Designed miniproteins, single chains, continued (4). Designs and how they scored, part 105

Each design is a single chain, and the fold is of that chain. pLDDT is the mean over its residues in the fold that is shown.

## One batch from the design tools (miniprotein)

Design m15645
Fold by ESMFold2-Fast:
Structure m15645 (fold): chain A 90 residues (1-90)
Amino acid sequence: SILDKIIEEINDTSSEEKSKLNKEEIEKLVKALRKLGLPEEYLKPLETEENPKKFTLQMAILQLQRLNGLPVNGLVDEETRKLLEEAIKE
């Protein structure tokens, strides 16, 4: 699924600077994060970068976790995954 690919890229600990997410995957992620209350300052870099940096993705997840009272580890753990799954559903 699109969500599974997004999660894989966020949780990827490789030394690569840029993610492999395409525009459709980024649009789905941004829509979900906006629905979950992330400020536009965290969403704009995701929307404007052709291939968002892994750092940009990790910063968005850290802020998502902070806003929702989850462990702030920058990885999509089980609780973070549940939030994203609910937000991606219509």
Scores: mean pLDDT 78

Design m15646
Fold by ESMFold2-Fast:
Structure m15646 (fold): chain A 116 residues (1-116)
Amino acid sequence: SSMNELVRKAIELIVDTAEYLLNNELSVEEAKELVIKTLEEIKKLIEETGDSPANLQLIAHVDETIELVEKAESLEEIYQIVQGLLKMEMALAKELGVELSEELLERAKKILEKLS
């Protein structure tokens, strides 16, 4: 898979996860489990695209984000981590010229507004 497809899939997974978090009012431990599962899925997608220096940097970033989620003490901290991750992936998509569907962009915008 191309880096563009990877970034699009990562954004889709993050948006799906954030929507589930907001709609289900999970406990801190349930929210951590869900977000870590999503990050592990993203990590697997990166590993499947190859071992380029860019891919290794993305894997390191995912591992650091997992550690932040594991250390989170509140839902608000988890929401801030997910918001930061989504903003970073959206910025990367823009930098790489990744085309996102209007539906995905609208969903991401709504999530960013709700997590603020």
Scores: mean pLDDT 87

Design m15647
Fold by ESMFold2-Fast:
Structure m15647 (fold): chain A 62 residues (1-62)
Amino acid sequence: SLEEKAREAAERALAILKEMGITPTDEQVEAAYEAARKAIEEGLDLPTSIARGAQAALDAMA
């Protein structure tokens, strides 16, 4: 489903933050899910959706 794809992209985006030594906040988690979902809804591929999720999470605390 679209929701399953968005969840996968968001979870992979958050995994990138954890690999960078960042413990995601609730705000960063929400930002990653929202951005990933929007990217998947726009028909973007999984790698692009992951990248958008990760960037949104980083921006949420900047």
Scores: mean pLDDT 83

Design m15648
Fold by ESMFold2-Fast:
Structure m15648 (fold): chain A 93 residues (1-93)
Amino acid sequence: EQQILEDIDAAEAALPASKAKALATLPNVTEEDAERAKKLLAELPALLAETYAWLEENRDRYTPEVIERIRRLVEALVAAQAEIAKAVIAAYE
């Protein structure tokens, strides 16, 4: 149904604003924030692999278009989190 694609579109549209809010906190980064960011960066590849496994397992439950859109959305979210985490580490160090 079209609603899943609309939800994905809404999530993609919200991502730049969410990223901008996170980056706006950089002048107040603490050592604890930097350590959390380092841990997050180390965990992202495993999270992405788990998501790909879930998509393959559920491939028959959705259209190919929905699967591809979910994959791209998760990749964009992971990329944004990695960029924010790297910026947090750089702001502290």
Scores: mean pLDDT 77

Design m15649
Fold by ESMFold2-Fast:
Structure m15649 (fold): chain A 108 residues (1-108)
Amino acid sequence: MSPAELRARADELLGIIERSLERLRAGYLAATTQSEFDQLLADFVRDVLDATPEEWHPAANAAIGAAVNVIRANRSATSPADLDAVRAEALEAARAALDEMVDALLRQ
């Protein structure tokens, strides 16, 4: 795959993650128990993987892991502004993980 094709695939994955994070954000304040929160994260993981070609699942899992770590660290966020900040930080973490994977693939 060319460098341009790898970057295009990373951009497609980031778009999938961004849309899935928006759905997660919509359910976030309704998830009042640990079980509901864990289910919300499981739904996010499933949404991303279902929308991602199987050959890209390793990259998707790395980006998902980065985003989930940010969300778990910010579980106390309760205002719309805090949720917007958490979503932005989670998306940046996912982008950084995808950039690292693209760079690793380009060094083969």
Scores: mean pLDDT 81

Design m15650
Fold by ESMFold2-Fast:
Structure m15650 (fold): chain A 84 residues (1-84)
Amino acid sequence: MLSHEIPLSKEEAARLWGEALVEAAKKLGIELPRPTSPDWASAFTGAMLRLIGDGVSPEKVLEIRREALRLVAEKLGLERLEDS
């Protein structure tokens, strides 16, 4: 259960995860549509399922996930977490 872990609205979180996934995939030579889900978990899962459906290997999906997590952490640190 999500409990104040993300200092953003669910829409802002979903947008950041969607953008990070698209950016990570593009850096690794893969194009995918942005997730349309309103929450970050659904958006992230949907994108990973689409990548697998498009024939991307599980290893590549994990690489995209790690890069997306890094990008989200950087964006949150620069825009929100450094405000402390």
Scores: mean pLDDT 63

Design m15651
Fold by ESMFold2-Fast:
Structure m15651 (fold): chain A 86 residues (1-86)
Amino acid sequence: KEELKEKLLEKLEEIKRMIREDPRLSEEEKERLVGLAEQAKKAVEEGKFEEAKEILEVLAGIARQKGLEELAEKAEEAKRLAEEII
């Protein structure tokens, strides 16, 4: 469980970095998406993996709507890790 939790936290940091470095996103969009990733991270730290999964599903959906396929894929990978912990 701890190993999967640490992998999930590392993936959330990578997701935040991808969002901040994406030139296709406005500053407002970056703030919103980083905010979702931070909410997911807080849920993971608190052991609320079902909540983290739901937040990551929202993040992946927004990424797909914006054509950010790599970000969507990373969010789906993080969601899968949360599902494995539950």
Scores: mean pLDDT 84

Design m15652
Fold by ESMFold2-Fast:
Structure m15652 (fold): chain A 84 residues (1-84)
Amino acid sequence: SSLEENLKELEKLKEKVKELVEQLSKTLPDAIVNEIEKRLEEVLEEGEKEALENPEMDPKELKSKIERRIAGVVLEGLEKAAAS
């Protein structure tokens, strides 16, 4: 089912986010990394909610949508770091 595939893709994205946060922690201040991590957790929670509300959603569409949101959060965090 699309829901099962979507939840599997979401679990993969959760692991990728964990790896991304670990990489960012090597180059950015803890305060900025913590803010990015919290916002990324919110993105993943909303993604899970969207998957549950739309069980027939295409897994590629869900993945692309969440990846775009993740990229936006990271970019905003980096811009905030540069402005400080």
Scores: mean pLDDT 84

Design m15653
Fold by ESMFold2-Fast:
Structure m15653 (fold): chain A 71 residues (1-71)
Amino acid sequence: MEEAEKKIKELENEYDKEADRVASTIAQAYKLEKAGNKAEAQALRDQAIKDGRDVYNKANEEIEKLKKEAE
């Protein structure tokens, strides 16, 4: 149990770091768009969407596996 808790917390920390980076990228894209740099803002948004999707899919897979083991 403790080992599983450590792994979950480690994953949460990693996901939080990635989520924070994604949020930062989105905020930067918003600022760039306001400054008139629409093309650069679009590129940053595309990257953030990719990163967000990957993080979400990985988290969902891990949670689903844990749920199956807990049944």
Scores: mean pLDDT 72

Design m15654
Fold by ESMFold2-Fast:
Structure m15654 (fold): chain A 66 residues (1-66)
Amino acid sequence: MEGLEEKVKELMEKLRGKSPEEVKKAIEERFGDEVEEILVYKDGDSIVVTLVTKDGKTITVEVPIP
């Protein structure tokens, strides 16, 4: 099936320039039913999102900050 990772990355690209807090809220609203845990942090010039799905999978997505 279509990867959740790909969908999360698309959402993060639309939220380029938003704070880690705003990105976390958007992911919770969009994917909250599929995700057990969400960690969002800034690493250098990138925002990194680590998700733990209800399926027990860990997904990491990274998008550059402008």
Scores: mean pLDDT 76

Design m15655
Fold by ESMFold2-Fast:
Structure m15655 (fold): chain A 58 residues (1-58)
Amino acid sequence: SDMEALEEAEKHGQKYSPTLKEINKLVEEGDLEGAKELLTKLGGQPAEADATVDLLKK
């Protein structure tokens, strides 16, 4: 359900807090594949990883 997805996203936001810094660093360095792979290893769907990396590119 949408509520469960929102709660999961908030939990992921808190869990990703230290890892998000690493992902941002990879995106800034142009290592978009490394950033996507790291997100996928953390249980992200490939489409979600692509969307997240695209958002961080901006």
Scores: mean pLDDT 65

Design m15656
Fold by ESMFold2-Fast:
Structure m15656 (fold): chain A 123 residues (1-123)
Amino acid sequence: DLVEELTAELERLFGDDRSPEALARAVDLIVRAVAERHGRELGEPEVLELNDERVVLRYTIDGVPYTVKVDLTQPNEIREDGRRVPAAAIPEARLVLVDGRPFLEGDFRAFAAAVVDAFERAL
């Protein structure tokens, strides 16, 4: 189970580190594992936003930009838009929305599951 493996790795690597930098590394680790499982190769992400409110990373897969947005303070955007591509906002890009609060709470299993589920649906 990928989520179980990722949960163990996140617990080992991050322990009590809840910095935006730790969150960004956790997202990258999960996204790469999902991409590898689907036979896709990821380059290094472009960091679009990195602060205590939000972490936003952009990846390019087969020429398509994928923006992973992890919100720490605005959960309504995630619930309203879900994990679908916003057809009117970014027509040539994929938007992946994730609730980052489980990471802040040390619930690495819930966080890993959310990132895996959201990113797989965008692929």
Scores: mean pLDDT 76

Design m15657
Fold by ESMFold2-Fast:
Structure m15657 (fold): chain A 87 residues (1-87)
Amino acid sequence: GARGGEAAARGAEAAARGAERGDAARAAGGAIAAIGGALSAELEGAPPEAARRVEEGARRAAEGAAAGDAERAREGAELAREGAREA
């Protein structure tokens, strides 16, 4: 299954919620989980397009979390979730 993609989506959602609340530790933890999940999806042999969406979602979520930009982090979470569904 899409375990890596699902982990990336969950991490990206946590990063978005952390950014929304100004919780830097939660935002950072979510971003790390999103990146790790994206890598796992690639290693699990997810279709290239699905893996790219998961990776782009994780990247946007991490960038949003680092910037305190909850909207960017949310966009990343949505993209990672779409990629996870295709994987």
Scores: mean pLDDT 77

Design m15658
Fold by ESMFold2-Fast:
Structure m15658 (fold): chain A 90 residues (1-90)
Amino acid sequence: SSELQQLTEELGRHLLEAVRAVAAGDREKAKEHLLKAAEAGLEASRLVPDPELSEQIREEARKLKEAVEKGDLQEALEHGSRLLSLARAA
């Protein structure tokens, strides 16, 4: 759907901005964009017709959010990368 594509593009943009923020040493900006990426991923999962793929997207989005809440930005970026790959596969 166009909504799924828009959410996947939004997820990708926020992940890219998070990578840039981490490189710049801006932890607050990185956390903000990573949380927005997780939100976009969770919304995208609701539009995925394949229930197994939808569940995998939800799991990676939740792990991303958990990593951000723990302050582990490297773990968060790893989950964000997996989340984006899964969303693009949908």
Scores: mean pLDDT 89

Design m15659
Fold by ESMFold2-Fast:
Structure m15659 (fold): chain A 85 residues (1-85)
Amino acid sequence: MEKEIEEVEKLAEEVVRLVEEAARLLVEAGLLTEEEAEQLIEDARRAAELIKEMARAGEIEKAKELAERALEMARGHLRKAEEAL
């Protein structure tokens, strides 16, 4: 369980990292304001924290599924941001 929690936490942290990068690129592309980028990053951090809390509460499978979906969405946002430049 401890190791599975660590794996979910790493996925959640990766989601935040990718969203931060995507937000930065979207601001550079003129598609987001700095304020909108800050909100997007804050929302990602809140989602990551909720996923970590679910994992710690023993809902490992659910937390992992949410983390994997969030990671896929974050990768999609990063790809679109890169294409916009």
Scores: mean pLDDT 83

Design m15660
Fold by ESMFold2-Fast:
Structure m15660 (fold): chain A 71 residues (1-71)
Amino acid sequence: SAIDQAIALIRQAMSLPGISREARLLLNRAITLLRQGQVDQAIALIQQARSMTSNPQAQSLLDQAIAILQS
């Protein structure tokens, strides 16, 4: 499913260097919201976490997750 694919991308981003504890907490909350079907709220948290990282690989993975959720 789109939700499962997005969660996998978020988990990959969380495994990369340059993800702060605060960004990780936002991404864990986003995963919980996705599992509850609250897609719009999850996207907002993913966007916030993306703004907290300077790692281009993490940004790319989070952008891909957002794109899948908006498809």
Scores: mean pLDDT 89

Design m15661
Fold by ESMFold2-Fast:
Structure m15661 (fold): chain A 111 residues (1-111)
Amino acid sequence: SKDEQIEQLGQETIQQITQLSQEAIEKNKDNPELVAAIQALTQRLIDSVQEFTRALIEGDITKAAQIYTAMSLEITGFWFDYPTPEVEELAEKLNQILLEFLKKVDEILDS
C-alpha cells in the first residue's frame, strides 16, 4: 500500500540521517559540546520524520507541512549556532536528505 511505502521511506530517511550524524560525530570527537548538539539535533530530526510520516498517513497535510518546515528551520538554526565549514557541510547534506525524502513522498502519493 502507499502507507507502507511511506513508512518504509521514513525508515530509510532515518537511517540516512543517523549514518550522516555518526560520521559528523566522529569528525568532531574533540569537541564534546558540538557532539552533544549533533546528537540532540539528530534525535529531534528522527522524531520529526516519524511525526511527518504519521501526519501524511492520517491525511493531515497541514501538520506534515508544519513539521517539514520546522525540520528545515532547526537545521538552519544549528548551522547559525555552530558556523564552521564542517557544520555547513552537515546542514547541506541533511537538507539534501530531506528534499529527496519529500520528492519520493510526492512520487508515491502521485502513483
Scores: mean pLDDT 90

Design m15662
Fold by ESMFold2-Fast:
Structure m15662 (fold): chain A 65 residues (1-65)
Amino acid sequence: MVILASIGPVDKEKLLKMAGVDSADYELRVSSWAEIAQIAKEVDATQVIGADKGAAIVSPKPLKV
């Protein structure tokens, strides 16, 4: 279970650790949930972390899509 308080202060390292990835290897993007869902489908995101008031996409660095 992952509950992310949205568009408030987000600890990138803690959030990436929750997703089971390293902050050095992955990029975190925070946005509205609806926009995140659409972008995740478009860019084939590795993992999407959601919450009531927001979400974050975890993607590898660099993004070689």
Scores: mean pLDDT 48

Design m15663
Fold by ESMFold2-Fast:
Structure m15663 (fold): chain A 63 residues (1-63)
Amino acid sequence: SELEKQRKLDELMRLLAEKDPELYRFVLTNPEAQKDIEELLKTKSPEEVLEELRKRYAPQLAA
């Protein structure tokens, strides 16, 4: 449902801002990361998506 999709997205963005502000900023400016979020949230919880984004984008942010 659209409400469940929005709720998951809102929770993920809250977790990103709270736990990983650098990744949060990166996601806001990166269309590929935003697309990954849409796909991952179809099958994963916000917490699982946060971990997956860290794995995918940590090398770019750590440099």
Scores: mean pLDDT 81

Design m15664
Fold by ESMFold2-Fast:
Structure m15664 (fold): chain A 88 residues (1-88)
Amino acid sequence: MQQADQLYQQGLQYAQQGDVQNALFLLSSSGGLYIDNQDYDSALFVTQQMLDIDPNNSIGWRTLGTIYRLQGRYDDSDRYFQLSDQLS
């Protein structure tokens, strides 16, 4: 939990500095740790921050699909995975 929070805060700092590449990498890493901890609300929040920074980020859409699938929302999950594949 603390590691995911630290990566999230570091990602926000890079985003504020205009370092989009490092921001997206750290936010993706943070989201993955929240998913591993089954903290899907935090994972969704962080993934939405990635997509606010870069709406064409394939990793963000794939992560959103993964979270929805883990929540049993298969139709939404499939749509987001298809969108991720189109942006890859």
Scores: mean pLDDT 85

Design m15665
Fold by ESMFold2-Fast:
Structure m15665 (fold): chain A 84 residues (1-84)
Amino acid sequence: NNVEKAKELLEKAIKDYREGKMTQDELLVEMGRALVLLGADPGRIREWVRNRDLEGLMREVAKAAKKHPEISGLLSEVMSMILS
């Protein structure tokens, strides 16, 4: 299921980023992928990731977290890392 796939993707991204195996830009790309799995529009997410539109991405993260409270902690953690 797409929620489980998004969870696995975000958990791996957090691990790889903490281990220095992933850049902040790559982390942003993985957040975009997770949001698409959670029902965000792929074209809009692709554009926001490419342009580093953090405001648009934060809005979609908040929306996804509200729809999927079980993954909201992971979404918030990754977004916090992107904003650091």
Scores: mean pLDDT 86

Design m15666
Fold by ESMFold2-Fast:
Parts: sequence; C-alpha cells; structure tokens
Structure m15666 (fold): chain A 80 residues (1-80)
Amino acid sequence: VLPKKGTFTELLKMSPKELLEALQTGDPSVIEAAGSLVLMGVLSEEKKELVTAFLYATLGDGVTKERWKPIYEELKAKIA
C-alpha cells in the first residue's frame, strides 16, 4: 500500500513551495506518498507541518477539517 520508492524520493527533494503545488494537484499518489512520509518522520519540520495541515484540512473528518483549514491557509500564505 506504500507508493514506490521513486515517488518518495521526488517528494523529499521538493522545496516546500513545490511540495505545496504537488499536493494542490489533488493527485492521490502524491497525497498518499506525502502522508506516508509524515508517518515515517523523514520530512523537515516545515514540510511535515505543511503536509499534516493539508491532509487534516482536506481529508480529515468535519471537525478536523474546520480546525485545520485556517492553519493550512496560513501555511500556504507563508510559502507562496
């Protein structure tokens, strides 16, 4: 269920801005790989925070989405 190693490597090499743009495409493979990288603890603090906020704001339950939506918007503004 983990994506192939090449996908992980590409996401790890992306800048926070590039990673944000990749996540915003809504590509399930990118989203799944980014989530796996957060769980593995291999992302920089900035990238981990961005991916976590994106996942909770986009894919969380109703309460989680509403809680994380403003955090994700703040992080997008900081990176863009």
Scores: mean pLDDT 75

Design m15667
Fold by ESMFold2-Fast:
Structure m15667 (fold): chain A 67 residues (1-67)
Amino acid sequence: SLSEELEELLARLGEAFDRADQAAMDAVVARLIELAPRFSEEQLRRAVEALERLAYDDAAARLRALL
């Protein structure tokens, strides 16, 4: 489900951040942006919070525009 994919993406983003794996983080962020129009308001807010915590400010702003 989309909820399961979001949980997996957020887990991978955290793991990539802990490893300082920029390419893996960027790939997860790109997938979050691609899926964003399909997210519920709650899912969008969770994704925005994760992106803002990791200073992906441009990506976070793109997702906020959908709220």
Scores: mean pLDDT 85

Design m15668
Fold by ESMFold2-Fast:
Structure m15668 (fold): chain A 85 residues (1-85)
Amino acid sequence: SRDDLEQRVGELLQRVLLNFRETGKIDPDLALELIRALGELSSLSDADEREILVRYARSLVRRVLAQSGDEELAQEMERLVEEME
């Protein structure tokens, strides 16, 4: 359900923020899971909410790429963000 997806996004976001506070870095596995959950939520969202979710996801992709230089991971994340459109 939408409520279950919103809860999952909230839990993943909290884990990303906690890890960032502790390490100064975004955990790439948590970021990938969060982007997947945002994608599922965007499929149930109106256009305005979808735009916000896409912007969050793109921000995560940029930060992960800047931290690791992992182009393969960034390409997978970008593919998931394109699916949100």
Scores: mean pLDDT 82

Design m15669
Fold by ESMFold2-Fast:
Structure m15669 (fold): chain A 98 residues (1-98)
Amino acid sequence: MVKLTYDPEVPESVIERARELAEHMGVEEVEIRMVSKEVAELYLTDKEGKKIAAARAVISELSDEEVKELEEKYTEKAKEQEPIIKELAPIAAARAEE
């Protein structure tokens, strides 16, 4: 069993996910910290005590309806940027043509 250290506010779902990740990576210790009400950061420590990875997980303490509204808001912002990236990618590829 992996050693887990976490803030009391971290949901069980995030703890379970961190445990699975640690077991697959063969790390001995996982530290989970609440950065904000909605965001947790995961730090993986190897047997030598080195912090070898960091990941962020969005924690939903909101109702399903509120989560959906937030997802729609973030999706809309991402959608606005995506067409520019798609248009630039072919130009970059053409410039790299040998």
Scores: mean pLDDT 55

Design m15670
Fold by ESMFold2-Fast:
Structure m15670 (fold): chain A 91 residues (1-91)
Amino acid sequence: SVPALTDEQRRELGERFLEKLKEKYKELNGVITPEDARELYEEMLAEYPDVDRATILGAAIRLVTERNDKEAGDLLADFIRALNEYEAEKR
C-alpha cells in the first residue's frame, strides 16, 4: 500500500511533475509521444518509488485546478493520452 501524502508533499509532487512536463513539451513540436510520456513517468517513479500513477496525476490535476493554469492542463491531458497509448501498445 502507498502511504498517504501530506498536502505539502502532494503540492511538491505536482509541481515537479508539471515542471518536467513543461520542459519535455518545449523539446517537442506540440505533441508528446507515448515513449516520451513513459520516460517522464519512469523518471517520476525513480524519484518517488512509493507513489502510484493515480497519486502523481491527481497531484498535478489538483495543482492545475487550484492555479487555473489552462496551458498546464492541456499539457497534462496530452501526457495522459500518450501514456495510455504506450500502455495499450505494451499489452
Scores: mean pLDDT 77

Design m15671
Fold by ESMFold2-Fast:
Structure m15671 (fold): chain A 95 residues (1-95)
Amino acid sequence: MSKELFEKGLEYYRKGKYDEAIELFDKVIKEGDPELKAEALFYRGLAYYEQFDFEKAIEDFERLLKEYPDSPYREEAERNLKLAREMLEFFKSLK
């Protein structure tokens, strides 16, 4: 059930359909299997980053690191968190 939602979310993410991907990852995070929640947080964070919603990307990566410290996505989430913070600072300077 949640695995099928996650896999469909990944398909939309890979196609650049970030809004559709985010909606499916949101369902996995709220209602899904705990094993998939960390991975869904990671890919929802990536989808937010691709949409330049760096604040939401940061929230998802921080949540992954706090709630799922043993996740195989931990190191990649730490790297993407740093990048999202740098991009947020850069884009705030352009206002």
Scores: mean pLDDT 86

Design m15672
Fold by ESMFold2-Fast:
Structure m15672 (fold): chain A 104 residues (1-104)
Amino acid sequence: MREQEERVRRFVEEVRERLAAARSVEEIREVLDDAFERAKELLEEGVDPVLVARAVGEIAGELGRHAIELGRELGLSQEEIAEMMKLVKNRRDELLEFIKEYSS
């Protein structure tokens, strides 16, 4: 439905705006946690799980890119940047599993 697609698009844009404002590893973690909660709310409100899963994938890509860029700005080591990337991947995978269970 076009209305659900618009809701999901707004969700992605809200996350992008919060991510653009993030200036620390802790703030990136907050964006991840809030995105997880919002995705669950969308599912509870009856939004198509396929659309939510797509948004989660897109958000994870944006978070990963931002984590690398911010890590460079903060002077983080390659190992610290890799740990941030691992956190993003693990949170994405957890949320995608939740969406699959919700869809079933």
Scores: mean pLDDT 77

Design m15673
Fold by ESMFold2-Fast:
Structure m15673 (fold): chain A 83 residues (1-83)
Amino acid sequence: VEEAAELLVKAAEEEGESISYEDALAAAQGVVERLASLSDEEAEKVAEYTKKVIEENSKNPKAAELAIKALELALEEAKRLKE
């Protein structure tokens, strides 16, 4: 989850924003917990839809790529927790 948090910090920087690592870590952990509460299929659907929303609404392609990578890492961690 640390890698996802680092990517979220970088995504915010690319958008000209600043978030603390602690806030990014809390956000990443919340996403992992939410995805882990779903079935693998539902978690994948949520992640796929969220990636599409990020792609469509981001004005900065680099920030979008970083946010999508963070989401993919959170999904992998959620699946790992369920094994």
Scores: mean pLDDT 78

Design m15674
Fold by ESMFold2-Fast:
Structure m15674 (fold): chain A 79 residues (1-79)
Amino acid sequence: SEDDFLENVKKAIEAEDYEEAFKEIKKAKEVEASDEFYEELSRITGKQISRSPSYLNSDEIDFLVQSGLKDLKSAVEKI
């Protein structure tokens, strides 16, 4: 389910396995994820992610996760 994809993304980020996080996001996009998925994805990545499936194409996912990782890194380092 979409919740399973989100949980896998969170676990991958916690494990610093960002490549696995990308793969889970891509899989969720292919099953036409809901608005709730995109809202939670935006929260996890620290970026405002569109609910449009086309917004999560491979190149956009790579850019967004790299940006989200930068924001997450900054937040962790501030603590």
Scores: mean pLDDT 59

Design m15675
Fold by ESMFold2-Fast:
Structure m15675 (fold): chain A 97 residues (1-97)
Amino acid sequence: MSEEEKNKKFKLNEALKEILKSQGINEEEVTAEQLLEALKAYFKRLGLVDPEDPSRIILPEGDIFHKILEKSEFLLSEEKEIIDKLIEKGYITELPE
């Protein structure tokens, strides 16, 4: 993900707003970088990080992100794929600026 893409702002839906609030982010609008860092902290807090590879997230069946990303595992380095899927599924909306 490019530096310019990391600075893009997104409006959060209610589900993601609640998740980010639990990580200390109370803003309705966040940058891609803030969103990705908050999601990383959230996955770590839930114990979804693979103990063998801290860059890999394991999503159990029924998890909201399993439904969003349509897969049971992903790499945190797949930042653009995560953002694109959140937009596609309507969890975030890109803001013009």
Scores: mean pLDDT 76

Design m15676
Fold by ESMFold2-Fast:
Structure m15676 (fold): chain A 73 residues (1-73)
Amino acid sequence: SIESGLRMGKLMKELVDLAKEARTLNDEKLFEQAMSLIDEARAAMQKGPTQEEVDALEKRRNELKKQLEDLKA
C-alpha cells in the first residue's frame, strides 16, 4: 500500500541517519547493527513488506535509536 511504502521510506532514511550517527560516535557495533537493519529493510522492500515486517523493523529502529541516545549520555 501507499502507506506501507511511506513508512518504509521514512524507516530507511532514519536508519541511514542512525548509521551516520553511530559512525560519528565511533561505535562500530551500533554502525553494524544499523547497516544490518538497512539490508533487511531493502530486502523487505524488494519483495513487498507485510505489516508485521514493517512493525518489526520500526521496533528494531527504535531500539537502535535508544542505544545511540544511551551512548551519548
Scores: mean pLDDT 83

Design m15677
Fold by ESMFold2-Fast:
Structure m15677 (fold): chain A 90 residues (1-90)
Amino acid sequence: MVVADVNVSVTLPSGETFDVSFKNLKLGETQTKTVTDPLTGKEYEVKATVVSAEKISPYIAIATAEVTVTDKATGEVVAKKTVETTGIII
């Protein structure tokens, strides 16, 4: 099983940036965090899912995570990112 920590910088529609960390995501797992824009007071749902992993050694994989940022009041997706990180095979 592949497990990865996903660290991502998220830019909100206001131009504000947040560093968000998701720990111990398994392949196919989704984690969610809420961030509040200090300029607008709007709350956003930041959702990260590890969607694929490529094995590069017996213990290490390159994990690909999709991150979506959704306005909690409207349900509108305001940003999407794909990030690659190092995962551990356990």
Scores: mean pLDDT 82

Design m15678
Fold by ESMFold2-Fast:
Structure m15678 (fold): chain A 75 residues (1-75)
Amino acid sequence: SKLSIEDAIRTAESVAAGVEDLDEDSQLQAFRTWLRTLRAQGFSDEEIERIIEKVEETLTPAQREALRRAWAEVR
């Protein structure tokens, strides 16, 4: 079944926390994988943008930059 938006946000927060002590390339790769998974689950670009904006509320400035960069590369 398709993930809910709430499940997608929770998964993103877990991914970000899991890679926070890793280098930028590892963080970018993890975010790209998560974003591709959302697309495979049938989320639209607009839905993914809303999920990203919500996730950004819990992220550091460096993590927000990595997430936005990953999204620019995946979309």
Scores: mean pLDDT 81

